# Designs tried in a protein design run: designed miniproteins, single chains, continued (3). Part 50

Each design is a single chain, and the fold is of that chain. pLDDT is the mean over its residues in the fold that is shown.

## One batch from the design tools (miniprotein)

Design m9720
Fold by ESMFold2-Fast:
Structure m9720 (fold): chain A 83 residues (1-83)
Amino acid sequence: SSLEEQLASLEKQLKKLKEEKKKATSDEEIEEIKSGYEQILEQVKEIQESTTDLEVFNKALNLQRDIGVELGLLDIKKAVSKY
């Protein structure tokens, strides 16, 4: 389905951002990654709200949870950089 294809694309985009995060050394780079995560999260939430397919919903929910963890890790990294 088109929603499954969109989710697969979003998973690929998230994986790319996770790799870029490993290379990020500045606050500006961290903020760019955070913006990327938030953009993917918005699209994932749209899929959750529009889908009637339980498998698609569960896949989107799992991706939302993964993004939530990654955002939390970025917030910790940014907070620690102040010390």
Scores: mean pLDDT 83

Design m9721
Fold by ESMFold2-Fast:
Structure m9721 (fold): chain A 80 residues (1-80)
Amino acid sequence: MSEEELDREVAEALVDIYIAIAVMDAKRGNLEAAEESLLKAIEFGVEAGLPLDEIQARLRATADRHPELKEPVERALEKA
C-alpha cells in the first residue's frame, strides 16, 4: 500500500465518520454542527477523488433515512 492509497482510504473512512457524526448531531437538534460535519465529509470525499454526484447521492440517501438531516444536507451541498 502506497502513501497515496493510504490517504485515499483514510479520506473515505473520514467521509463515513463525519456523516455518522452529522446524524448524531441532527438527532440531538444541533443542526449547525451537523452541517459542519457534512461539509467535512464533502471535503474529504472530494479529496479522495469521489465524484460530487456520488457524494450528493450518499448524503441525500442518509437524509431520506434521517429526515432531521435534510436541512443540513441541503445547506452543506449549497456551500460545496
Scores: mean pLDDT 80

Design m9722
Fold by ESMFold2-Fast:
Structure m9722 (fold): chain A 100 residues (1-100)
Amino acid sequence: KPSREVLLLESELALAQMQLSIIKNLGLPEIKKAEEKGDIEKAKKLLEEYIKELERLIEELERLEEEAAKLDPELAREARELKEEAEELLEELKKRLEEL
């Protein structure tokens, strides 16, 4: 029933979800440990790195939402929700970087 195009979008969305999960579950704890140790240089570097990664992820999710909107409204909704989550995290990381 799903087209090859829909299956590709599902795969791309799954990869995006995995990338966001890596940032949340591995990246954020790493930043926190650097901050707790007073390693401001490391914390700043990690924040800058994950900010750039989130910016690229948001751009990709915006493309996925646009493509999915024409094929599968459910995938478009999932891409939009994931983009909103990534945007919220991006603003949090930018604020943390400014407070360093």
Scores: mean pLDDT 88

Design m9723
Fold by ESMFold2-Fast:
Structure m9723 (fold): chain A 75 residues (1-75)
Amino acid sequence: SHMEKLEELLKKLQEDIDSVNKVFNERIEKETQAYLEKLKAELDAKVQELNDRIASLNAEITRLKAEIDKLKAEL
């Protein structure tokens, strides 16, 4: 019947919509994950840069303290 052909067409259309939705959801999830990983890597890199700068400043403070102690011992 003409109705059975319409029902079969609607079923195929629903299967196509479901397939498109699956691909679209997988793409959004993948792009979201990639974006979050990029942000995390950028944040980790900035934290590392700040830690390196803190370590450099601490080394300089240690060196200056040693120089002050040396000058005090010479007085």
Scores: mean pLDDT 89

Design m9724
Fold by ESMFold2-Fast:
Structure m9724 (fold): chain A 83 residues (1-83)
Amino acid sequence: SDIEKTLEAGKKAIEEGDTVAALVAVDELYRLGKKAIEEGDLEAAKKAIEALEELAEFAEEQGQLDVAKYAREKVEELKELLK
């Protein structure tokens, strides 16, 4: 899936220290989640939120705190759209 591929690309960027590529992966997961919400695909929306949370945890673990913070902000934005 696009969500799974984007999550793996984001993790690779974090491991390589490519902060720009990691932030691009966060933006892509947010875009995929927002599109899923707009289309009524709640399972895809949930998967995008879970992928952003996983990417945030991995970024924090690797010391990329700005990436982790940004990913968590995008999680909260998607959760607000689901109200």
Scores: mean pLDDT 90

Design m9725
Fold by ESMFold2-Fast:
Structure m9725 (fold): chain A 61 residues (1-61)
Amino acid sequence: MSRQQLIDDMLRQGRHLLGLVRQGRLTEAQAREIFTDTARRMLPDEDAAEVIAEFERRLAE
């Protein structure tokens, strides 16, 4: 599987988790834990850091 496909998959998962937080179905802490753990498991450190930073930026909105 390509690196870009994995990054795109993580960004989609991040948007889904943000939706669940906005609906009150997850806390911000739960969404952050799930996303961070998954990103670090699925992606190289540099790409994981990038998608986590984007997720944190979106979560702060």
Scores: mean pLDDT 82

Design m9726
Fold by ESMFold2-Fast:
Structure m9726 (fold): chain A 71 residues (1-71)
Amino acid sequence: SLEEFKEKIKKILLEYGLSEEKANEIADILVGYKQSGIVPSKQEIIDLLKSYGLSEEKAEKIAEEIMPLLE
């Protein structure tokens, strides 16, 4: 379900030290992609995460964990 998807994404983001508010906002964006049938590329996820202040290294690690959930 979209609710289970959102919770999985939020859990990953929180594990990497993001605040509840930032994790929720990013998860909502990714839920929006899933609802629209859009599968973002790894680079698009990295760029999204970096726009929220994450380093390249953290963004790459998070993207690797998130990508399998988007398929």
Scores: mean pLDDT 85

Design m9727
Fold by ESMFold2-Fast:
Structure m9727 (fold): chain A 69 residues (1-69)
Amino acid sequence: MARTEEIAKNAVKGLNIAIEAGLGPADGTELTLYFTRETPDGHVETTTVKFKIVDGKAVLTGASHEEHH
């Protein structure tokens, strides 16, 4: 739970840095990012993070975490 929220927070921070540099998406754009990690025991973890750009800032709209073998 907390880890998924931290991943989402860091993704928002990175996206906002790009937007401040003039490199990010326009207002009203919706984005979905997938972060995949393989654990040493063979599980695949996927964190999905959803954003919307509002007034030149990335706003988190959803986050989820799943594990697969």
Scores: mean pLDDT 75

Design m9728
Fold by ESMFold2-Fast:
Structure m9728 (fold): chain A 74 residues (1-74)
Amino acid sequence: MLEEYIEKLAKNAKDINMSSSIVAELAAEHGLDAAREAVDRLAKEGKLDEDAVKQLRTTLTVIARAPASRAHAR
């Protein structure tokens, strides 16, 4: 469920490798828009620093460019 992934991401916020894996799973299960929203919400709440947000957004951009993904979907 989306909220469970957001909670896991917040708990592992300082572990960028774990956070990236959680974000990738969230995107696979709930879509890229939901994953981007989760990262943005945690950034707004101060749970993710700027470097973590940049790294996670890069991960989502790579996923969005996968052959099965629509790159222009927001």
Scores: mean pLDDT 73

Design m9729
Fold by ESMFold2-Fast:
Structure m9729 (fold): chain A 73 residues (1-73)
Amino acid sequence: MKEKLEEAIKHLREALDALESGDYQTAAEHARKAAEITGSKVAENASKLAEQGDRDGAILALAVELATLRNEL
């Protein structure tokens, strides 16, 4: 259980790092993997926003999901 949450958090952080470097495709892939692990619609939405090049929207969605998962650890 906690191991899956840690894996999802790692993917969300990697998605944020990819957005910061301008790699929207890699950010979308990591956000999608986090969504697959957690079933989170917020992470799924972050992936779609990253695919659309909406950096600010993707960052906000990823930050909200990271805060949620961190509180569950």
Scores: mean pLDDT 83

Design m9730
Fold by ESMFold2-Fast:
Structure m9730 (fold): chain A 64 residues (1-64)
Amino acid sequence: SAEQEKKILKALAESLGYEVTENEAGELTLTNKETGEVSTTLDDALEEHARLERKKIEERKKLE
């Protein structure tokens, strides 16, 4: 089941715009393709994604 869980996590992270890398110990590293920010957990990656979306909204408000 661990391999299935990793496969699901990789697919989800990639759908959020992250590159997934696995080290020799089987640990996953998530890199944001837009910012280059590195996260070791999905929660950290989700927080970074939300931060970027909020920044885009703020930039749009400045143009109004």
Scores: mean pLDDT 73

Design m9731
Fold by ESMFold2-Fast:
Structure m9731 (fold): chain A 75 residues (1-75)
Amino acid sequence: PSQEEIDELVTRAKLMWQTVTREAARRALELARERFSGVPVEDVSLEQIEELAKEAGVSPVVAMLAIDLVYRKGV
């Protein structure tokens, strides 16, 4: 992911009262791109969101934001 994408995820997380480090944001974006590229967040199950969140070390809210951001920015 680009630095701009990481910065955008960190900013969106903060607006949702979530905290995330740049390193965790990078991992969340990389995992979202690998697993859910071109998939809208509403088509991703809660179980898949929770698994990505656990692996990236972020909250499920941040995982959802990462999936949505990857979808909107494209592949």
Scores: mean pLDDT 85

Design m9732
Fold by ESMFold2-Fast:
Structure m9732 (fold): chain A 100 residues (1-100)
Amino acid sequence: MSPEERLRQLLRETLEEVREWAELLIEGKISKEEFKERVEMIIDILEEVKKTLPPEEQRRLDEAIELLKEFTEKVLAAKTPEEVEAAVEEFEEEIERLIE
């Protein structure tokens, strides 16, 4: 698999995990603090994977990590399930644009 394809797979898997955790948050099955801790763990994993990628893919992964941080702040600031869902949709659009 090419580095570009590896990055696309990694980011799609990250989107699936984050979406699942956002659903758990909406259902009240996890707290905002637990959501934040789970995302911070994913960011740590992405930072380690970044070290194995060529410079161009490292830049794209850095951009994805920053988008993930912004998304997390929006989720933590959200007051309604609809605001969480909107943040997820915006994040998915931004990541899909990055991996096209």
Scores: mean pLDDT 87

Design m9733
Fold by ESMFold2-Fast:
Structure m9733 (fold): chain A 69 residues (1-69)
Amino acid sequence: SLEKLAQDLQIDRDNTQSAVDALDAQFAAKQAAGQPVSPIDQTIHLFLKAALDNTEARLEEIKKKIKEK
């Protein structure tokens, strides 16, 4: 059902958000210590943010379809 798809997407979004939050905390800690953030970690952060945006866009589309029922 669309409702189950929305629930599954919310779980995926929350898991991806947790990963982004953890990486943001690591970046903040490195910057506070005067340590550079590696290009690999910066790339991973960009990919996770893009994945989060994509999941949120899909979730909003499914929510709109539920409302149009």
Scores: mean pLDDT 84

Design m9734
Fold by ESMFold2-Fast:
Structure m9734 (fold): chain A 70 residues (1-70)
Amino acid sequence: SEMEARLAEIEKRYRDSLGELGNSQSTSLGNKLKGEEDPSQREKNEQLSKQLLERSQQLLDQVEQERQKL
């Protein structure tokens, strides 16, 4: 169904945007940021990324439930 395809696309974009944001920002501004970056900020960002990944997995589970409800 269209809804199923949309949910899959959203999930992919969500993961892709996180990966691209991290890579793009790190490669472009990482050098400048690392000059005087607070190490605690880096650890915080890593924790947030982990939480987002776990949420994505839970979201995928809910997507499957919605597909069954359709």
Scores: mean pLDDT 61

Design m9735
Fold by ESMFold2-Fast:
Structure m9735 (fold): chain A 64 residues (1-64)
Amino acid sequence: SAEATKLGLEQTQGMAEGLALHLGGTKSRAEAWGADYGVGYAETPEGTFKLTSSRETGITIEKI
């Protein structure tokens, strides 16, 4: 539903912003598909990080 996607987006964006802030970054973005799947990106001095949030795998962070 649109409400579930909005919730997933808000949660994923918050996580991406938190990661960017923690690593001294200046930019974050997020996309979500329902309440249980989202992808965020944090642009930091250490590089760009991809955060994936999934009900199956939990939260994973990868440097890209």
Scores: mean pLDDT 77

Design m9736
Fold by ESMFold2-Fast:
Structure m9736 (fold): chain A 82 residues (1-82)
Amino acid sequence: GAELGEEGARLGEEGNAVEGGELASKAAIEAGEKTGDYSRGTGIALLAIGAQTGYYFGIESEEEAGRLAALAGRAAAELARS
């Protein structure tokens, strides 16, 4: 759980918003399910999806979208550890 979120964060920090955001959203959903904190898990997953969507529509640069995906991945890892 936490490792998946951290891997998503690593990819996001490297500027890979698409794969980083995908792993971050998956990690957030799994962390929410395992902890019972569905609201926090869903919120983090939506942040990751927002980063990918912003990148796809050219609203966010790859660098900025990657930072948002990394933030979501770290938040998912933190939720998984709680």
Scores: mean pLDDT 81

Design m9737
Fold by ESMFold2-Fast:
Structure m9737 (fold): chain A 97 residues (1-97)
Amino acid sequence: GYPAVTLTPAEQAALAEAAAAVRARMEELEAEMTEEARRAAENGELTPEALELMIRALEAQIAALEAVLARAPDSEAARKRLAELREKLAELEALRK
């Protein structure tokens, strides 16, 4: 832990809540990027480089959820989300042709 020693406790708490909100927003954006990649491919706008970047992003999300399931194997929400991300990864991999 590297604390923001120049901030008040209330400001530190607000910064922690902002960090959690940013993380949640990043997860939402990753899901949207997968759908946008599919639409770009349908329109002939998807480059191989962009596709590879999106595949790597999904693989990172899958690895993070697998780590969560290793610690909480009864998490139904995590299992469902992992299945959804694996399906999206398969769709993006199909576009590599």
Scores: mean pLDDT 68

Design m9738
Fold by ESMFold2-Fast:
Structure m9738 (fold): chain A 102 residues (1-102)
Amino acid sequence: NALELLKKAKEEFERAIQAADEGNVDEAYKHAEEGMDLLEKAGLDLISQNNPLGAVVAIAARTLKKEVEEAKNLPDPQQAAERIKSAAERGKKVAEEAIKLL
């Protein structure tokens, strides 16, 4: 269950990175938010299984989601896209590392 959520989160972060590279802030935000939500669900599922990775994954997801929300509100769309991309790249790394440990 957590493994499938982490794989889907990774796919959403890859879509967010692609959209950000294309300068599409709205699409980048949408996919980054979906990725963060899936990452948080994976973390909570791991917590329910008493897996110590769960808290780390859930906290990372919440922190990165706040960064994405803040980035979307930046007045410069290029800067917004760059920050959303940075957050999505970090979310992708969290998902990839968690997958390797499961």
Scores: mean pLDDT 89

Design m9739
Fold by ESMFold2-Fast:
Structure m9739 (fold): chain A 55 residues (1-55)
Amino acid sequence: VDPIDVSSLTPDQARDVLGRLIRQTQLLRDQGADQSTIDQMRDLVRRVGRQVSSL
């Protein structure tokens, strides 16, 4: 996965991206996307979430 550069975002933008990623992950799961895609999205959510929590 080519990770989004959250370091260049403001805290508000980073939080918006996190919310969008969580929603996208839920949609992919609901649509029956393959497990590797879901795992990649979960990893991205976890990474962005940690960065947002550290701000």
Scores: mean pLDDT 74

Design m9740
Fold by ESMFold2-Fast:
Structure m9740 (fold): chain A 78 residues (1-78)
Amino acid sequence: SELREKRIELMRKAQPVIDEAATVKRAALEAGLQDEVARIDKLMDELSKAIRDGNVEEAEKKISELRAEIARTRQRLA
């Protein structure tokens, strides 16, 4: 089905960002950055929903937002 194909493609595109987000979230948790952890969790949940729905536009938007939050959180950890 078209939806199944979209989900597979979106998951492939999102997987590197999801993996990076998980790594940065663990570091943020250890550093006590609770607000950053909450934002990453919310964005990961929203990305998962967009992928499940096969919403390409929303998924790409959430990937970009998650990348930005990862970068911001890394700056806070430095």
Scores: mean pLDDT 89

Design m9741
Fold by ESMFold2-Fast:
Structure m9741 (fold): chain A 82 residues (1-82)
Amino acid sequence: SAIEEAKRYLEEAIRAAEAGDAERALRYLQKAEQYVKQAAGELSADKVMEILNLIGAAIQAVRAGDLERAVRYAREALELLE
């Protein structure tokens, strides 16, 4: 499902960021964002917006070189998909 793909890509993004691989973390976060948008019909609008805001914040943190902050935002997004 789109939700399971979003969860998988968030987990991969966290692993990449923890390994210091900003480029891979960014690509996985962008994939997670795409799948959350595809799952919009399966989740409440408020929850979709909150998850997308957290993924967006994680992407901005990666672009700023703050991989530790990116991991925190990605974990918060992942928790909302549980």
Scores: mean pLDDT 90

Design m9742
Fold by ESMFold2-Fast:
Structure m9742 (fold): chain A 77 residues (1-77)
Amino acid sequence: ASHDVETILTEQGYEHASSAEEALNKLGKELNLEGEKDGSNPLYSAQVMYEAGKQGWYDKDTLERITKVYNQLKAQA
């Protein structure tokens, strides 16, 4: 679980250029997430990446991994 979170945040979420981060931030605003709304929060980051993946930002395998991590973080929250 923690390895999946670190890998996705490092290789997928943080590999994108600043413009991609701007798009992820915009999606985060549209989601109206409760609690701390910043990229350092794993649950918030996973949810934003999940929505970005549904919009075609990531391939199907990456979206599946993000979905798994997002569900695990939701269960822990």
Scores: mean pLDDT 58

Design m9743
Fold by ESMFold2-Fast:
Structure m9743 (fold): chain A 85 residues (1-85)
Amino acid sequence: DEKRLEERRKRIRELTEEMRKEFEKLLEEGKIDESVREAFLEGLRRMEAFLLEASKKLSDEEFEKLLEKAREIFERDLKLLIENS
């Protein structure tokens, strides 16, 4: 179902864009060191690519759980960056 995959691609892109904006805000507030910008953006691009490929093979329940886990990992990693800046 191409429409289902298109809707999933949109949700993934919305999630990664939200994450990018959260990171940029923390960077602007000086809570995260500028030196990690490139590594973070590369990680975000890799995560988006992984989510897009995984979305082609997952059930709806598995897809929702994957997005929740991606958000959890992101929030954890942001917290570590703040604590170590």
Scores: mean pLDDT 83

Design m9744
Fold by ESMFold2-Fast:
Structure m9744 (fold): chain A 64 residues (1-64)
Amino acid sequence: SEEARKKMIEQVHNELKQLEEQYQTEIKKLAEDKSMTDEQRAAVMQRKSAEIERLKQELAALEA
């Protein structure tokens, strides 16, 4: 239904906003965390970026 689609769009928007805010906070923490290796930092950042990209793709599909 149209209402269900609009609710899904709002849900994905909210999830994306929260993930982007968490991502910005985590990037700052990772930059200051000297206990992690460069490889570990890259892996965490890549995983978070992938999650954000998947949500953006889901949102685009719902809005199409």
Scores: mean pLDDT 77

Design m9745
Fold by ESMFold2-Fast:
Structure m9745 (fold): chain A 97 residues (1-97)
Amino acid sequence: MLDEIVKQSIESYLKAGLSRSTALSNVASSLNSSGRILDMLGDKDRAKALLERSIKLAKEGIKIAEEAIKKGDEKGKKDLEKGKDILEESKRNLEKV
């Protein structure tokens, strides 16, 4: 269910011409924001599920960015920093749920 929505969102960003690392970070950011809103509304179970998925996608984006840097793609450095920022924010938000 959630994996299917995430997959479709990633595919939409890729179709729009974004890199896979950027697409993963954008979806992770959206899940982080949605998780925070659900937490504020008292839906703790759904908030936790979205924040845990945000963390997973941010980690995947970081791994792809690190591989890009290893292959000499300097653009991977910006994707790495963005992924790390989203990961830290999502982890902090999850601890507050």
Scores: mean pLDDT 85

Design m9746
Fold by ESMFold2-Fast:
Structure m9746 (fold): chain A 71 residues (1-71)
Amino acid sequence: MTLADYLERQRELLNELLGRELSDAEFEALLATIEEWLRENIPNAENLEDTPEEVERLTAEIRERLEAALA
């Protein structure tokens, strides 16, 4: 699984955390910010394991990052 594949699967999570539907441009900008953060902090971000364990870990990290960004 690539980071891009993971983020595409998490679009619903992003909408839920923000409490509204984002425009495509706003959503892409938010994804780019998260993707840059993950690449800097997660080793091997381009080749992520496609396991429930890894997906859950990444989801938690993205949630924490978004909550911090929205504060």
Scores: mean pLDDT 65

Design m9747
Fold by ESMFold2-Fast:
Structure m9747 (fold): chain A 62 residues (1-62)
Amino acid sequence: MEEEFEELVKRIIEELKKHADKLTPEQRQKAVDDAVEFLKQRYPDLPDEKIEKAREELEKAL
């Protein structure tokens, strides 16, 4: 399950990077927020620390 989570985060980052140059800073932040919310819904039993780590990775990538 953890490996699936990490792989999904990487796939989301790669997909968002394809369009990041076309997005405003506000749209990039919304994309990160939407991705984090999606991950919380997909993996509700994961510790908050892992969700927070994913947020940091998404913010650094965009």
Scores: mean pLDDT 78

Design m9748
Fold by ESMFold2-Fast:
Structure m9748 (fold): chain A 76 residues (1-76)
Amino acid sequence: SHMEADVLLALADIYLYLAKKAMEQGNFEEAVELYKKAIELYREALRIDPDNPVARRGLEEAEKLLKEAQKKIEEK
């Protein structure tokens, strides 16, 4: 079960990385979709391992950056 959480966490980190790259490139709509995928994966990892500090930090970061990306779209 913890191995499943580790895989979900690794995938979430990959999506978070890709979302940040999309943000750097000004691809805000793509960044929103990638941050949403990261959030879903971090939440799933936390369902399996609720005390995982890496997953909690990743979720908090992804949620904050999602709001920033959404704000960039609204400013268009």
Scores: mean pLDDT 88

Design m9749
Fold by ESMFold2-Fast:
Structure m9749 (fold): chain A 76 residues (1-76)
Amino acid sequence: GKKEEAILEADIIEGLALISKAVYEKIGDYEKAIEDLEKYIKRLQELKKKVPEASDYIDERIKQLQELIEELKKRK
């Protein structure tokens, strides 16, 4: 259903965010890594608005990405 589809989409968004972070960390572009993570968080927030029944799962994904942003900010 819509909830299960939203969970899958959230997993894909998180996966893309983690790949982007890994690439930019490897090349030392922490500012671009943070910028891309913030864009993926916005995508998750819009998904949460469309499918509020998946909100708890999406909030956990947002929290993980926000923690990664805070870690990257310490390296800048």
Scores: mean pLDDT 86

Design m9750
Fold by ESMFold2-Fast:
Structure m9750 (fold): chain A 85 residues (1-85)
Amino acid sequence: STEELVQALKQEADYAYDTMLKNAKKAIEKGYMSLEQAIEMIEFGTEVQKERIRKEVSDEAVANELIAYLDAKKEEVIAKLKEYS
């Protein structure tokens, strides 16, 4: 169903953003990247995923819901990175 698909994609986003946060923190700690570079990578990855959703999800309301969810997860992860840097 559409509802099951939306929940599955939100769960995928949760996992992806949690993984990005964990990896970004480790990379910053080890000196492999700056906070600014980590934020740019998260922003870039989010825009790529939004473009994918706009192209692949034909239901505009569903696409908009998923895009809003990605934006919320992006802002949450960026805020957490700024707090711990």
Scores: mean pLDDT 87

Design m9751
Fold by ESMFold2-Fast:
Structure m9751 (fold): chain A 81 residues (1-81)
Amino acid sequence: SIDEKLEEVEKRLSEYLSQEEVDELRKVLETLPDEEKEKVLNSLMKAIDDAESEPDPAVRRRALRNAVRLVLAEHEELQKE
């Protein structure tokens, strides 16, 4: 389910990102319709899987922060349109 995917994404991101960063992401996801939310969650799951294959912890954290920031930026564009 979408709720199970959201919980898994939040749990996995919490290993690498601050609670503040995870909370900002959750806030944005709660404003999205279910179709867009699922698409974003699937994209984030892939980004987490890709990042976990990166042996450098700094590069891994940067990749995940960039993925979250991209979602936040896309939300700003949706609010404008």
Scores: mean pLDDT 78

Design m9752
Fold by ESMFold2-Fast:
Structure m9752 (fold): chain A 94 residues (1-94)
Amino acid sequence: RVEEAYQRALEALKERGEVDLSDLPDLSPESIAAQHEALRRVAERVIEAYKRAQNGEFEKAMKELGAKSKEELERWAQTARDFLAADERAVARG
C-alpha cells in the first residue's frame, strides 16, 4: 500500500539521518507544525531522489529510499507531489 511504501521511505531516511522527528517537543500546536514540516521534508527528499534517478542514478535512489522497484519509487514521488500540492493549497488559504 502507498502508506506502507511511504513509511518505508521515511524509515530509510531516518536511518541516514535525513529526518529527525526526535526534535518534536510535545503535542502543542508548535509540535504539530514541526511534524508537518518533517513530513514535507520527507516528500521533498523523495522528489529530489526521483529526479536524480531520472538522471541515471535509479538503483542508488531506490536503495537510499528503500524502494523495491522503479515503479514504486515513481509512485512515492507522485504521493510526495500530491502531499506538497495539498500543503500549498492550505498555506494559500492562510
Scores: mean pLDDT 61

Design m9753
Fold by ESMFold2-Fast:
Structure m9753 (fold): chain A 90 residues (1-90)
Amino acid sequence: AVEDLKNALTNAEEALSSLKNGDTTAAAGNIAGAIANASSALKKTGNKAAKNAVENLEDAGKSLKNGNTNEAISNLEKGIENLKTALKNS
């Protein structure tokens, strides 16, 4: 669970960096990785912050697919904060 949350956080931070640098392909892959790892943590723990992180990361992926990079960045930042909260509670 802690390893899944750490991997999700790393992927989400890499996605945010990629979006800020205009690499939407790398960002999409890293968002998918963050969702997979955060979902694994959620299934193991039932942690509310992990659930909130999954929802924010899924919203980031949808925003990016729709070409809304600013909304994707905002949702990634919310997801990152919820992943940090989940780690503190683990």
Scores: mean pLDDT 85

Design m9754
Fold by ESMFold2-Fast:
Structure m9754 (fold): chain A 74 residues (1-74)
Amino acid sequence: PSEAEILLATAEILAAVNITVTKDSKDPKVQELRKKAEELLDEITRAHDAGASVEEAQRLLEKAREINRELDKV
């Protein structure tokens, strides 16, 4: 796989984990973060289909990490 493909796969896994760990939460802040993770997962899928660059893949991975950091605060 290309570097971009590996980064996108990593971002996809992180987004999926964020969705999974938040699925049973009744906290509105956690629900909002889950929605962001779901939207990011869709964006990652579109980027993969479009053949995203390493730079774009890295940006999407950083978005997934940011959602995870916000989840640690709630």
Scores: mean pLDDT 82

Design m9755
Fold by ESMFold2-Fast:
Structure m9755 (fold): chain A 92 residues (1-92)
Amino acid sequence: SERQRRIDELNRLRDEAVKEGAPEEVLQAIDDLLSYEETGYTIAEKLRRIGVELELEWGRITPEQAQAELAKIDADTEAKIKRNEELVEKYR
């Protein structure tokens, strides 16, 4: 699949980066991109989403507020994906 090809390419880039002694921020960017390809979110972003869902369940926010916060998390995630892709491409 196209997703599997991207995962395979990222794993290959990670192996090459390790061998070449790339900075930790480059390795982290690749690891985050792998998380996005495999699950759509990093662990931190998944925890943020769960927090919003719990606040909604507890009646502390409205469904409309929850939708807005989840949309904000998704927008932040898209921006992080773009930044990490740019960082990896500059290293390449």
Scores: mean pLDDT 83

